# Designed miniproteins, single chains, continued (3), part 94

Each design is a single chain, and the fold is of that chain. pLDDT is the mean over its residues in the fold that is shown.

## One batch from the design tools (miniprotein)

Design m11255
Fold by ESMFold2-Fast:
Structure m11255 (fold): chain A 79 residues (1-79)
Amino acid sequence: SMAAKLAEAEAAFEKGLAAFEAGDYATAIQHFTKAADLFASLGLEDKAARAFALAYAAQHRRDGDEEAAAQNLATAEKL
């Protein structure tokens, strides 16, 4: 159902945030990407874009690019 898919997307997003706060960027990327794909499949463009921006922020943190990570976090905050 659409409601079950939305619940799965929200749960994936929350798991992504928890992993990001813990510094587990690889796990954060997986969860944020899952959330983004689910939100996109539901037509929730702003939520999908926010989740993708957070996935890119996690990727840049993993790769040591702090400036690119900060830019993607700022983009997510505006969405």
Scores: mean pLDDT 89

Design m11256
Fold by ESMFold2-Fast:
Structure m11256 (fold): chain A 108 residues (1-108)
Amino acid sequence: NAEEYRRIAQQISDLLNKIGDELRKKAEELKDTDPEKSFELDIQSALYYMQSSVYRLFSEREPRYPISQETVDALQRALDALREGDFDAYRAARRRAIDLLVQAREEA
């Protein structure tokens, strides 16, 4: 089911890019009031853009890496939390996505 993996990889890539955009927006909002937090969010944004590019490549090939709809759902929750300014919910959703990746690798 290479088409299913490519579809999920594309969805993950798109969500990671959108999370990067929201983190960059939050960094810009904080640059004058909290420059240390602004810088931290800018670094996180850059890392999400890099990860987005990796999953974009997976969407163009048949990946042998574990990816799932549950990871898409967790990243969507992370994006929604960032848009709402809820950094605690964002961290929880990000942790869920990491846990799903670890579990899938252990089952592979």
Scores: mean pLDDT 80

Design m11257
Fold by ESMFold2-Fast:
Structure m11257 (fold): chain A 99 residues (1-99)
Amino acid sequence: SNKEAAEKVAKLLRDTAKKIKEAAKTSSPKAKEIGLKIAKDLEQLADLALKNPEKAKDLAKAGAKGLQQAADFVEPLSPKVAEVLREGAKKLEELAKEL
């Protein structure tokens, strides 16, 4: 169902946000700021998925694309944060294929 899809997408977005926050804690101030902003954006995207369950698959795809672009941007500042972003993007893309 759209509701079950949205709950899976929201959970993965929130779990990814938590991992980004953890990676950001040991990063430079600039990488930490960027990582925390991305984590907040993912938490907002999770809330949006729960409010609009019919959009869950498209929101998972958009989240994956956004994380991949953010990873390319943050990699020179923090390879560790970039790796977490790429892992999150891959998991969101794989989840979207199952929906």
Scores: mean pLDDT 89

Design m11258
Fold by ESMFold2-Fast:
Structure m11258 (fold): chain A 63 residues (1-63)
Amino acid sequence: GMEAARKALEGARALIAGDGETGFAHLAEASSHGPEAAQAAGDALDALTRGDREAALRYGESA
């Protein structure tokens, strides 16, 4: 839903900015919205660990 996507996108942006505490907290909240949101949040985090910021933001939008 829109709330999960918003939280996942905010989390990805926070991690890109170097704010790990805020970023992980937002991704955890997004993942609590259901299996699809959890998968999207996980995909965004995996993209960030690979340095793919564009993919991370796209995955965040799909949460």
Scores: mean pLDDT 78

Design m11259
Fold by ESMFold2-Fast:
Structure m11259 (fold): chain A 110 residues (1-110)
Amino acid sequence: MVENAVKEFVLEDLPLRAGEELEVTYEFTAPKDGRVIVTVEVLGDGQVEVEVKVYANGKLIAEYRATVRAGERVTFESPPVKKGDKVTVEVRIRALSDARVRVTVALQEL
């Protein structure tokens, strides 16, 4: 998981069938100055498309896209956010084949 995480959300093992989409929104107030770290890993076989959007106080500060393949891990790191910022992290995953995914969203202290 993320070192120096002061806020963390984990989806440990999420099965998706080919063509399924998952959209998850995480909202929190930043307890400290930090960066949002989003990690997506494909456990075992399969492939997924990932889109991540990070907002601070309603403003889009980062947007990432990737294809994650069997056994791969992709990590996205946002620009800094400040203590007291309202942070929204939107993660969209589309399964290109049957897959199991792990998603971690964390605020890493600066």
Scores: mean pLDDT 85

Design m11260
Fold by ESMFold2-Fast:
Structure m11260 (fold): chain A 76 residues (1-76)
Amino acid sequence: SLAAELARAEATLQQLEAIRATELPQFLAYLDQLRAAPATPDNQALIAQGQRTLAGFDARYAQARADYEAARAALE
């Protein structure tokens, strides 16, 4: 049902908003520490992986917002 789709989209968005509020600042601090550390190949690889993780999170967050807005619009 449209109501079930809205509830699922809202729950997903709320989970991602909680991650954004609690885990994202800690992860950004971790990446900043890696950037301040010596530029070893291992540290560079970890920074690159971290940037991919952030891009993946941003994409999921944008999709969750779009899904929520679409589900809400479908209910008029």
Scores: mean pLDDT 88

Design m11261
Fold by ESMFold2-Fast:
Structure m11261 (fold): chain A 72 residues (1-72)
Amino acid sequence: ADRAIRLLQRAIRMARGRNPAVQAMLQQALQAIRQGDYDRAIALLQQAAAMARDDPAIHRLIQQAIDIIRSQ
């Protein structure tokens, strides 16, 4: 899951000044991945993606992270 973690860290940095709610969701998802709770991580990432629909760069990073987690 190291690739998913790196993508989420990028998304968190991008959300940092722009969307605090998305940043918080992504931090919770990152914690879930680190704990091995991939079902929880996917649920949080789907919620963050819905909140970031108006930000295509952040949305793309979240979708890439979901795809990586699901491909395990």
Scores: mean pLDDT 83

Design m11262
Fold by ESMFold2-Fast:
Structure m11262 (fold): chain A 64 residues (1-64)
Amino acid sequence: MSLEELERSMREAAEQVKGTLSPEQQAQLERTLGFVLEQMRRHPQAAQNLHDGFLHDLDLERQR
């Protein structure tokens, strides 16, 4: 996947989870998303792993 496709996928997943989160948790999710996206841009070779890890963490949070 391109970096743009990975960013879109992560933002879509975050939006699906936001409806179940408090405003404080939503703010933390936005900070985490921004941090991971910056890391993906700095380290494109790790982008897929960072994307997969972020989606996995969101899936675990959604199952709580």
Scores: mean pLDDT 77

Design m11263
Fold by ESMFold2-Fast:
Structure m11263 (fold): chain A 81 residues (1-81)
Amino acid sequence: SKEELIKELGKILFGKDFVPLEVKPEVVEKLVEFAKKNKLSKEEFLELFEEVVERTTPPDVHPELLETLEAIKEKTLEKLG
């Protein structure tokens, strides 16, 4: 279901080893594998990623965290096609 995909993506993106200022290649690779495993298009992945960010980021979020999330998103989309 969409809710299960949101939860799985959130666990990959915001796992205990998440570093707000670093785009870790391991995180990008896990997101690419997640998208391929679930047969997501770039558009479907983008929609899920944005939903996860909206639901899981704090209301008062630092701009540098948003920049890191944007960079992770862009690198994942690049690898998907």
Scores: mean pLDDT 78

Design m11264
Fold by ESMFold2-Fast:
Structure m11264 (fold): chain A 117 residues (1-117)
Amino acid sequence: TPEQQKQVNALREVKGFVESFLKDMLDMIDKMEADNVPVEDARHKVVEALQDHKKALIDLMKQKNVPQDVIDWYQQSTDKAIEQVKQAKSIDEIRDIVTEHAQSQIDYLDAEIAKLS
């Protein structure tokens, strides 16, 4: 239906933003590692970036009329990643958390798109 097509397009746009954010985050993490940024400062910067992206993506999802259950899942998933980053002991752990989290979100969005196809 036209409504299903609009929802698929919205979810694909959200997925694209998650993929772009992952790339930007990994670039930032690699730069922080190269610059010998302390793990505590790296944790703060990554948490801030995740919080900023969370706000921006939720606003986008609401603008595109993405279902509330998808938005709620994204919020819970991102909040879990933020808590994991706060406990990370190394830059490598931060990189792994961010990568695993983004992949989980991509997989979830692909599954939601598949239900509408």
Scores: mean pLDDT 90

Design m11265
Fold by ESMFold2-Fast:
Structure m11265 (fold): chain A 87 residues (1-87)
Amino acid sequence: DEIERLRREGERKIDFSDLLKQLSLNAPAEPPEPLELQKEIHEEVGKIQELGKSVPEEEREKAAFSYLDEPRKEGLALLEEAERLAA
């Protein structure tokens, strides 16, 4: 159970980070119909878009990646801990 919790939390952080990166590069001019989770996604995508306003589009991917580096690293660390405990 503890191993499953750590794995699930790690996967959520990585998946969410990857989702935000995808959406930040392809974000629509207007937000999609909101669900509770989509509101949080929309706010984070908005922040990434603001970071990209002063850079050319070809640099936006690098900016988004840097913004998402910390949560992705946290997710990977949780998955590593889960694998260690599963052994």
Scores: mean pLDDT 65

Design m11266
Fold by ESMFold2-Fast:
Structure m11266 (fold): chain A 125 residues (1-125)
Amino acid sequence: MVFIGEGEIRKIIEELAKELNIPLKVFSPENAEEALKEAMQDLSVKLIIVDADSVPQEIIDRYEYLPHVLVIGKSIPLEKQKEQLYRFLVEVLNLPEEEAKKIANSVKSLEDVIKSALEAIKKKL
């Protein structure tokens, strides 16, 4: 997976990826556009997490339509993050809609969104 961002969210993602033994590439917000272009060309990249609080909105607007792009941040309503998680689970991981809805509806925090996405990837690896 790929993470683009800084701060507290980066630490959460690095810790969870290590715990679940998921390969992680981390990019700074300054390199966000090049990181997104590279990740889109790499078929092994199943998830791209973008930190909305550090990555420019103009870059987010160009890539957030992709189902494997998960835009996360304290500035983003939790319901929108849950909708993005549901889309990722159905369209990228091919989970049944009922299972994906159950996972998305169980999410209560930003950390839960990240954890649910990473656990779903681990199960498919």
Scores: mean pLDDT 85

Design m11267
Fold by ESMFold2-Fast:
Formats: sequence, C-alpha cells, structure tokens
Structure m11267 (fold): chain A 88 residues (1-88)
Amino acid sequence: TVDPVTLLNRLFGYALKTDKEKVSVEDVTNNILHISKEQLYNTLRYHGLEFVIEGDYIDVTKLRERIAQLLGGPFDAEKLAEVLFSTK
C-alpha cells in the first residue's frame, strides 16, 4: 500500500506535467501509480477529490484547478512547486 501523501504528490505531479485533459482510471492505476482502482478511489474520496472522477476517467483539468484552489487562488507555478516538491 502506497502512503496517501506520496500517492497524491505523484498524482498531482503527473497532472501538472501532462497536456491531457482526461486520463483513464486504468492508465492511472496500472501505468502511472501502480495501485488498485479501489485504492485510488478511496484516496481521492478521503481527500475530497472524488469529483475529478468522471465515469472511467480522471478529469485532469479539474484536478489542476483543485490544486490551484488548495494553494489559495488561481494557478501559481512557484507555490505549486514548493508544495509538491518539498518532499523530494
């Protein structure tokens, strides 16, 4: 089982580096994070991110918008880097 903070940091890092608007849940679980769909869903739900799940897809655009909101407003690449890469 991957630590939830590490999982979220990896997911957020992927969301910020990809040009995709949506990614399949299967691609995220099998190729990006290497976790089960249940683990991904439970982690997103526990952290209030369930709304980014759209059928069998993760809405990467909504995820990026939520990351920006968690940092206190519109997208700020410097603040995002500080939060996401502080645990490097």
Scores: mean pLDDT 71

Design m11268
Fold by ESMFold2-Fast:
Structure m11268 (fold): chain A 77 residues (1-77)
Amino acid sequence: ELNGLTLEEIAKVIGADELKLVNETKLELVIDGERKEVILKVYDGLKDGKEVATIFALYESEESEKALDAFVWKLTE
């Protein structure tokens, strides 16, 4: 589970040496039956300069340091 984790903690969980911010946008989501505006940040997770994962992290606001929720897409090859 990646909710409540900082960006550095997420990197450690997935085994990435570096996270590069690829995109940042505002989304409206239904959370617990209520519409809420959240910030989506998309990161490329790198290990030894090679892409190993894509991270989609949701934040309650742009001031939030801990992710509300996060999804990791591991690159298997």
Scores: mean pLDDT 75

Design m11269
Fold by ESMFold2-Fast:
Structure m11269 (fold): chain A 69 residues (1-69)
Amino acid sequence: NKLPSFDEVKTFLKSLDDGVYSKEQIEALAKKFGLNVESVLGALQFLSLMGNVEIKYTKEGIKIKKKNF
């Protein structure tokens, strides 16, 4: 819909907690931000490349750890 602004990306990052996000939790994040699941995954990958989060794909879900922000 809209290109994410820096404020939207910052708000998204601040909404993340350390832990494992299940499929249902990722879907809930997508709904909260008016995004699809692929867009949420893309935002997480972007933040990982920028050093703001560490992500690991596990059988339980996506493990997220906040880093530099």
Scores: mean pLDDT 74

Design m11270
Fold by ESMFold2-Fast:
Structure m11270 (fold): chain A 80 residues (1-80)
Amino acid sequence: SPLAEQYLEAIEYIKKLAETAYNNPSISDEQKIEFLDQALETLKKLREEARKKLDKREYEQIDKKIKELEKYLEKLKKEA
């Protein structure tokens, strides 16, 4: 559905913003961790919204993508 596509685009956008912040040489390691934490909190809110708005199959697809990105962001936090 168009709504499920919007959630996928939002997830990709959050990933891009997090990667851009992480790879910015002008940002301290502490600030990188803060940006990654903000991305994780945004994904948590997006997941809860998607759970309420999408059907079960679409939600399962979105949930899987969110979990993949959460694991990736947690890995970046450990490397920061």
Scores: mean pLDDT 87

Design m11271
Fold by ESMFold2-Fast:
Structure m11271 (fold): chain A 75 residues (1-75)
Amino acid sequence: AEEEAREAVEYALELVKEAEKDPSKIPEAVKELRERAAKSKLPEVRDFLEGVAYYLEQKKLEEAKRFAELKLEEL
């Protein structure tokens, strides 16, 4: 269970880092995060991925990165 959460958080953090280097990737990152959230059976993982997607959609890249890094530290 924790392994799925860790993999999801690491995936989200990677997408955020890619978006920081190239903001044109934000729409694709948001789509991928929401698709992964929809497939997750863990409510905490779904809520987390939707949160990261929300920050990226708002172009709040620094907030998205901090949110993902803090979640990784909790695992």
Scores: mean pLDDT 83

Design m11272
Fold by ESMFold2-Fast:
Structure m11272 (fold): chain A 66 residues (1-66)
Amino acid sequence: SAAGEKSAAAGEAAAKAGESAGAGTGLHDVMRNGSPEGARRAAEAAREAGLERGATLGDISAQKGA
């Protein structure tokens, strides 16, 4: 749908802007730098949101917070 396309484009643009500003954190970075507990929670949240392991924290927030 047109609304879906527009929302996806906006989300992508926001993710790019966050990445450039250093606000976008990849799930891989959380797994690498965080404790095993933190990595486990991040992966669990991504799975609940229906996102792949390559998703950013921003993607998880958009799915859960929206």
Scores: mean pLDDT 51

Design m11273
Fold by ESMFold2-Fast:
Structure m11273 (fold): chain A 78 residues (1-78)
Amino acid sequence: MDKIKQQSILRGSSEISEHVINGDYEKAEQAKKNGTKETGDNLKKAGASDEEVKKETEEVGKTLDDILNTIKKNIDSG
């Protein structure tokens, strides 16, 4: 479970960073949404409960959102 979450965050953060650096905020938002969805799908395939899927997906989504906002703030100075 933790490995799935960690891999999802690493991949998602890489994709988000690439799109934000290129000024493509729409693709960065889509990468965040896709990463969060894929995390949930992978957790379900691994046999996680609905409660675990919800909790871990929310944590990954928040982490990716924090990454996106931090990179945006550093690029746009706001």
Scores: mean pLDDT 79

Design m11274
Fold by ESMFold2-Fast:
Structure m11274 (fold): chain A 100 residues (1-100)
Amino acid sequence: MLSAEEKKKLIEQLKEKYKLSEEQAELELERLEVQARGYELELNGELTEEERTELIIEILELAKKLGMSKEEMEEILKYLEEEKMDKRVLEEARKLIEEL
């Protein structure tokens, strides 16, 4: 878990590197924290298929909130299909793309 000072530093770095607004940088940091949590659980052998599915859905929802384009979301869907991800992830990704 990141401290409040570490979060502020990362937000400033994201703003500078990707030219994001403060709100966009905060959402990107939240997305990265969810992804990092998923990786830590997977490395510890604690992450179930259900938990992995839920984390990927959370990341996709945050990506949409960050203003990810329909084209970029379609590229992510292709990647998820090639990686043979769970059907629930693929169905949720398609739903999010249709809402764009």
Scores: mean pLDDT 67

Design m11275
Fold by ESMFold2-Fast:
Structure m11275 (fold): chain A 69 residues (1-69)
Amino acid sequence: MTPEEILKKAEELLDKVVEENTEEAIEEADRRIGELMDEAKKELTDDQLKELGKQLQEIGKEKAKELEA
């Protein structure tokens, strides 16, 4: 699995959180993103994981602003 595929899947999970705006959706997304990152740790280098983490943090920040709007 490529970093780009992981980012796409994580963004889709966060988009669902914004759409549903429920605590259950947030908990499910956190769980699924956690599983995705655990799989990434097996396949990606430390540098790729660091970059992925930064991009996920930026996406999460943008989605959080949408939830508060």
Scores: mean pLDDT 77

Design m11276
Fold by ESMFold2-Fast:
Structure m11276 (fold): chain A 70 residues (1-70)
Amino acid sequence: MAEVKELLEKAKEALEAGDEDKAKQYITEGVELLMQSGDPSLRELALQAAKKVAANDFEGAIKLLEEGIK
């Protein structure tokens, strides 16, 4: 969980800097970590976040992941 939180902080910094590619990369790394989890609820969260990334809704993806891993 701490690793995913760190990736989300980096994704936020990338978005603030206007670096959409870096934000997408960090969010995708966080999603992949959650997908490797044995917890089905974390896998569902990862799938929903991945759908937001596919829609270029990076802010929505970050918010969803932050709320889901608290």
Scores: mean pLDDT 81

Design m11277
Fold by ESMFold2-Fast:
Structure m11277 (fold): chain A 64 residues (1-64)
Amino acid sequence: SAEELIEEVARVNPAGATAMGELRKAGASDETIEELARKVLENPEMSSEEIGKMARELLEKEGL
């Protein structure tokens, strides 16, 4: 499901899909990856900088 969700995000915001892949690679939970996906799908025009900040905050919440 995470791979299909990354593909869906990639269609609207490639930077979001890249960030989801990095979260997954860093060992983030499926819940954390899905949270980032939901936020990007709600605002597909998010800049890569905004997405990067959000991804870092989500990793910090998990202690990663």
Scores: mean pLDDT 83

Design m11278
Fold by ESMFold2-Fast:
Structure m11278 (fold): chain A 93 residues (1-93)
Amino acid sequence: SVDELLQEIEEITREIQELRDKAREAARAGDLDAAEEYLRRIEELQKRADEVIRQLDSAGASSEQRRRASILQFRILADLVDVHTLVEQMRKR
């Protein structure tokens, strides 16, 4: 259902936020391997979020529900960019 898909993207968004926090802690510890593993997990979750958003469109989600999903998608992309940038900066030294 549309409500189940919306709940799934909300759960994915929360999990990505937790992984971002863990990636930042790994970076402070100088643990590049851990930070790269958290980045890979965020990338996998982002791909699932994109699939859920595509399913919301075909499932007849309302404009309000689609708007909410889009806001969550932007938050996911922002967290992905932050962790990617962090890992890239760690590799350049």
Scores: mean pLDDT 88

Design m11279
Fold by ESMFold2-Fast:
Order: C-alpha cells, then structure tokens, then sequence
Structure m11279 (fold): chain A 65 residues (1-65)
C-alpha cells in the first residue's frame, strides 16, 4: 500500500506522470486497483477535479501495462 499512497499524493498535486509510475509499482505488488481508486478519491476530496481526471488517465495506463 505504500505505492498506493504515493500515487494518491502525486495525483493530488496534479503530477499525472508520478501517479502513473506509482500505480504501476502498486500493480506489481497486487494493489494497482486500490492505488487508482485512492488517487482519484484523494484528489476529489481536496477539490482538485482536474487532478482527479489526471489520476483516472494514469490509472488507465497502469492497467494497460
């Protein structure tokens, strides 16, 4: 879950590339789906709608890899 937390933090900051990398690492540890969910939820809870959209896009890339 460490990678999921990194993904959420990156997404909240609007760092789509960082979120994507963290989600990929979480996926390798069997937590990729949770990382994507937490990243989007974290961004939305902070009122960062654009960050949430970026996290969603990063999550799609992570699921493809």
Amino acid sequence: MEEARRAAEAAAKGDAEGAREAMLRASQNGHGEYAGMYAVTEALSRGNEEGARAAGEAGKEASEA
Scores: mean pLDDT 66

Design m11280
Fold by ESMFold2-Fast:
Structure m11280 (fold): chain A 98 residues (1-98)
Amino acid sequence: SAEEAIRAAFTVGSKTNDPELIKAFEKAAETARQAGLDDIARAFEVGAYAAKNSTSKVPEDVVKKAIELVEKAGEYLKQGNADEAIRYLQEAADVVMK
């Protein structure tokens, strides 16, 4: 659901202000908008916003994995597969919560 995506994106963004993570979220949001998935686009926009305002730090390998998962979510959005995109976003949230 869109609410699950928003919670996951906020969790990921809240853990680091890494510029590449912000870029990955912004690109995924744009891709979702282009696919007509406005509710899911809003979730990725929330993730970018949270990251821009984050003062938290997580290990570099965790950041790298989160970026890869957000980028994978973006690829599924490009295919119109919102369910898989949400799954990858939730996996990214799980990674940053450990």
Scores: mean pLDDT 87

Design m11281
Fold by ESMFold2-Fast:
Structure m11281 (fold): chain A 58 residues (1-58)
Amino acid sequence: MAKITKTDPDGTVSTTEIPTSEAKEMIDEAKKKGAEVKQDGNVTTITLPTGEVVKIEY
C-alpha cells in the first residue's frame, strides 16, 4: 500500500491509501502530463502544471 496526500492550489488537502501498483501508474500518467517528479527515499512528490502537489509515501 502507498499513502497519497494531495494538496490543491487552494490549499485543500486530502489523504488516501492505494495499492503500490496504482501509485506507480499515477506517477507514469503524471510524467506524461508534464508533471515534475521528485524522489526522496520512500517519498515521491509530484507537482502538476495545474499547481496540484501529490505526495506518495511507500
Scores: mean pLDDT 81

Design m11282
Fold by ESMFold2-Fast:
Structure m11282 (fold): chain A 60 residues (1-60)
Amino acid sequence: AAAPLNTAAAPSEEQLEAMARQLSEGSGISLEEARALIERAVASHRGAPWGVGAGARVVK
């Protein structure tokens, strides 16, 4: 249990889950796929926090 410190922008596991849910519902992809995408983006993205409304395409 941590206070809402806006100084640190590290996304929590709960936040990642909520984001995955929204992405899955919005795009219609699986929850697992949404989580993998977010996790990879978070690992690469350092600094600013994330806002819902962006969709990144992955070429397979």
Scores: mean pLDDT 63

Design m11283
Fold by ESMFold2-Fast:
Structure m11283 (fold): chain A 66 residues (1-66)
Amino acid sequence: GPPTARERIYAELSAREQEIYDAYVANNGNVKATAKALGVSEEEIWKVLDRLSFAELEAAVNRVTA
Protein backbone atom coordinates (compact mmCIF):
# COMPACT_ATOMS: atom_id res chain seq x y z
CA GLY A 1 0.00 0.00 0.00
CA PRO A 2 1.02 3.68 -0.16
CA PRO A 3 3.29 5.03 2.60
CA THR A 4 1.70 6.78 5.58
CA ALA A 5 2.11 10.55 6.13
CA ARG A 6 4.82 9.72 8.70
CA GLU A 7 6.66 7.53 6.17
CA ARG A 8 6.39 10.23 3.47
CA ILE A 9 7.80 12.90 5.81
CA TYR A 10 10.53 10.46 6.91
CA ALA A 11 11.56 10.07 3.24
CA GLU A 12 11.83 13.90 2.97
CA LEU A 13 13.99 14.18 6.10
CA SER A 14 17.72 14.85 5.72
CA ALA A 15 20.09 11.90 6.24
CA ARG A 16 20.92 13.29 9.70
CA GLU A 17 17.25 13.62 10.69
CA GLN A 18 16.60 10.04 9.52
CA GLU A 19 19.54 8.83 11.67
CA ILE A 20 18.04 10.63 14.67
CA TYR A 21 14.60 9.10 14.08
CA ASP A 22 16.01 5.59 13.50
CA ALA A 23 18.03 5.82 16.73
CA TYR A 24 14.93 7.08 18.59
CA VAL A 25 12.93 4.04 17.41
CA ALA A 26 15.85 1.70 18.24
CA ASN A 27 15.93 3.17 21.79
CA ASN A 28 12.19 2.50 22.22
CA GLY A 29 11.27 6.19 22.34
CA ASN A 30 13.90 7.17 24.92
CA VAL A 31 14.98 10.71 23.94
CA LYS A 32 17.82 10.89 26.51
CA ALA A 33 19.36 7.56 25.45
CA THR A 34 19.08 8.57 21.77
CA ALA A 35 20.77 11.94 22.44
CA LYS A 36 23.63 10.17 24.24
CA ALA A 37 23.98 7.50 21.52
CA LEU A 38 24.18 10.06 18.67
CA GLY A 39 26.02 12.84 20.56
CA VAL A 40 23.21 15.33 19.85
CA SER A 41 21.07 17.50 22.11
CA GLU A 42 17.63 16.31 23.22
CA GLU A 43 16.30 19.44 21.45
CA GLU A 44 17.44 18.10 18.05
CA ILE A 45 15.47 14.90 18.65
CA TRP A 46 12.38 16.90 19.66
CA LYS A 47 12.62 18.95 16.44
CA VAL A 48 12.52 15.74 14.35
CA LEU A 49 9.61 14.36 16.39
CA ASP A 50 7.70 17.65 16.09
CA ARG A 51 7.98 17.51 12.27
CA LEU A 52 6.68 13.92 12.21
CA SER A 53 3.91 14.75 14.71
CA PHE A 54 2.68 17.55 12.40
CA ALA A 55 2.52 15.07 9.49
CA GLU A 56 0.47 12.64 11.61
CA LEU A 57 -1.96 15.41 12.61
CA GLU A 58 -2.38 16.40 8.93
CA ALA A 59 -3.10 12.76 7.99
CA ALA A 60 -5.68 12.47 10.81
CA VAL A 61 -7.50 15.64 9.64
CA ASN A 62 -7.59 14.33 6.06
CA ARG A 63 -9.17 11.04 7.23
CA VAL A 64 -11.96 12.94 9.07
CA THR A 65 -12.66 15.50 6.30
CA ALA A 66 -12.37 13.17 3.26
Scores: mean pLDDT 71

Design m11284
Fold by ESMFold2-Fast:
Structure m11284 (fold): chain A 98 residues (1-98)
Amino acid sequence: MKKEDYEKAKKKAKEEKREGLLKMLELLEKLEKARKENDIEGAAKYYEELIDLALEMGLLSEEEAKLLREMLREALAKAKNVEEFEKLLAELAERAEK
């Protein structure tokens, strides 16, 4: 997503009083910045906040949120950069779906 696309989407979410969507868009924009800056700790924090938001919005169960948080911690412990971190998250998610 381009920066201008995030700004447009956030403005629409504010106008429609869609607070959950606005928070999600802000977190996705922060994740994209973390990828560009190779900020592993920032990327992990924003993924955790996305999991918490999805749980609050009823998009995830408590069990699914717990599993995703465990995968996030495992990927963070093993990864040396954001690209490797996201690759490990994708591999862990694929294995969990069987």
Scores: mean pLDDT 77

Design m11285
Fold by ESMFold2-Fast:
Structure m11285 (fold): chain A 80 residues (1-80)
Amino acid sequence: SPLQQQIDTIVDQIRAIVDAMLARGASLEQEAAAGVHMIHVSVLMNVSRKTEDQAEQQASLEQLQRVLADLQALDAALQA
């Protein structure tokens, strides 16, 4: 579905930011924080894939967008 494609796109963006953080030399603390976010992403992906409810998929997309924002803030702190 178009909504599932948006979810897949956000997940790809999340993976890209984590890879970029690690390539820039994230600390063990920052790696651990990113790891916790990636576990949450995996749960949200599984929920969105198993549900037929578009509203539940939309809620998963909104949670993934918040995870992306949190990781962008963490990456900005690494660069500061």
Scores: mean pLDDT 83

Design m11286
Fold by ESMFold2-Fast:
Structure m11286 (fold): chain A 68 residues (1-68)
Amino acid sequence: MSAAEQAAAGLLALAEEQIKDIEEGKDVEESLKRLQFLADAGRASPDPAVRAAGEEIEKKLEEVKKKL
């Protein structure tokens, strides 16, 4: 796995932890802020794989917000 692929996988893993906390109603506001930060950081990356991860996180964030 390349460094960019590892970074993308790491972002997605961190995002999944935040989504789980939000779905369980734990630290929802803080977890939403962290999830937004991960999406923004990924999308700002010069690497296409990391940007794709950021876009995926943004879509997941939109889905989570619709349930709140």
Scores: mean pLDDT 82

Design m11287
Fold by ESMFold2-Fast:
Structure m11287 (fold): chain A 92 residues (1-92)
Amino acid sequence: SMREMIERMIAEAERTIADLEARLPTLPPSTQAKVRASIEEVRRLLEEARRLLEEGTPEAERRAMRLVIEAESELTMLVMLLWVEERLQRLA
């Protein structure tokens, strides 16, 4: 079902957040602050998605899906940012 798909996507996003947080101490302080701010925004999107799933309407489920896709997009950008920063540190 769409609900089960959204719940799975939220769980995957939470695992990605945990990985990003574990890697934060290896990054410059300015990058850590930026990543933490983005993680906070992603958490806000996931919390709103969960609230919409509790409403249980097809329209709410569609809105929840859009929010989770937005969260995944932001997490993908964060993962790429960390990869670039880690690579630059290895070259310095």
Scores: mean pLDDT 87

Design m11288
Fold by ESMFold2-Fast:
Structure m11288 (fold): chain A 88 residues (1-88)
Amino acid sequence: DKNEELRRLAAQIAAAFERLAELSKDPELAERARRIAEEARKLAESENPDAKELIRLAREGKRLAEELGDEKTVELLEIVIETLEDIE
């Protein structure tokens, strides 16, 4: 089920950015991480998650993770983006 896969990917993004928001010492970067986490969480809870919105969030999140130097989250988002491009 593509909707289940989209929800799973959204939940992974939400969890990663919830953690980054908690760990970030920069208030601006923490706020950006919180916003991505909140939007991803809404997609994870949606019955029909929007794949285009999820790929947009994944790309935005990758840029933020790169700025934060979180290599693990960058790798996660690269996999998510590749998976979403195959679904699109």
Scores: mean pLDDT 85

Design m11289
Fold by ESMFold2-Fast:
Structure m11289 (fold): chain A 69 residues (1-69)
Amino acid sequence: MATATIRLPASDRGILERAAARLAAAYGATAEFSEDEETGQLILTLTTPAAVATSVDVTDEGTVETLST
């Protein structure tokens, strides 16, 4: 199993939710949201069922890309 974590401002929650749904569908992953208590940013955690080393990067435009780690 591989886990990727993304942090974005809370104002971008809608963008993250749409991106997470697409990534979850593509990888059969579980997407969940939490807030960083220290910074107040949204944290998206993706857990994949495959043993894949993965990293997820989010651009300033809110575009989500899956990267190898």
Scores: mean pLDDT 62

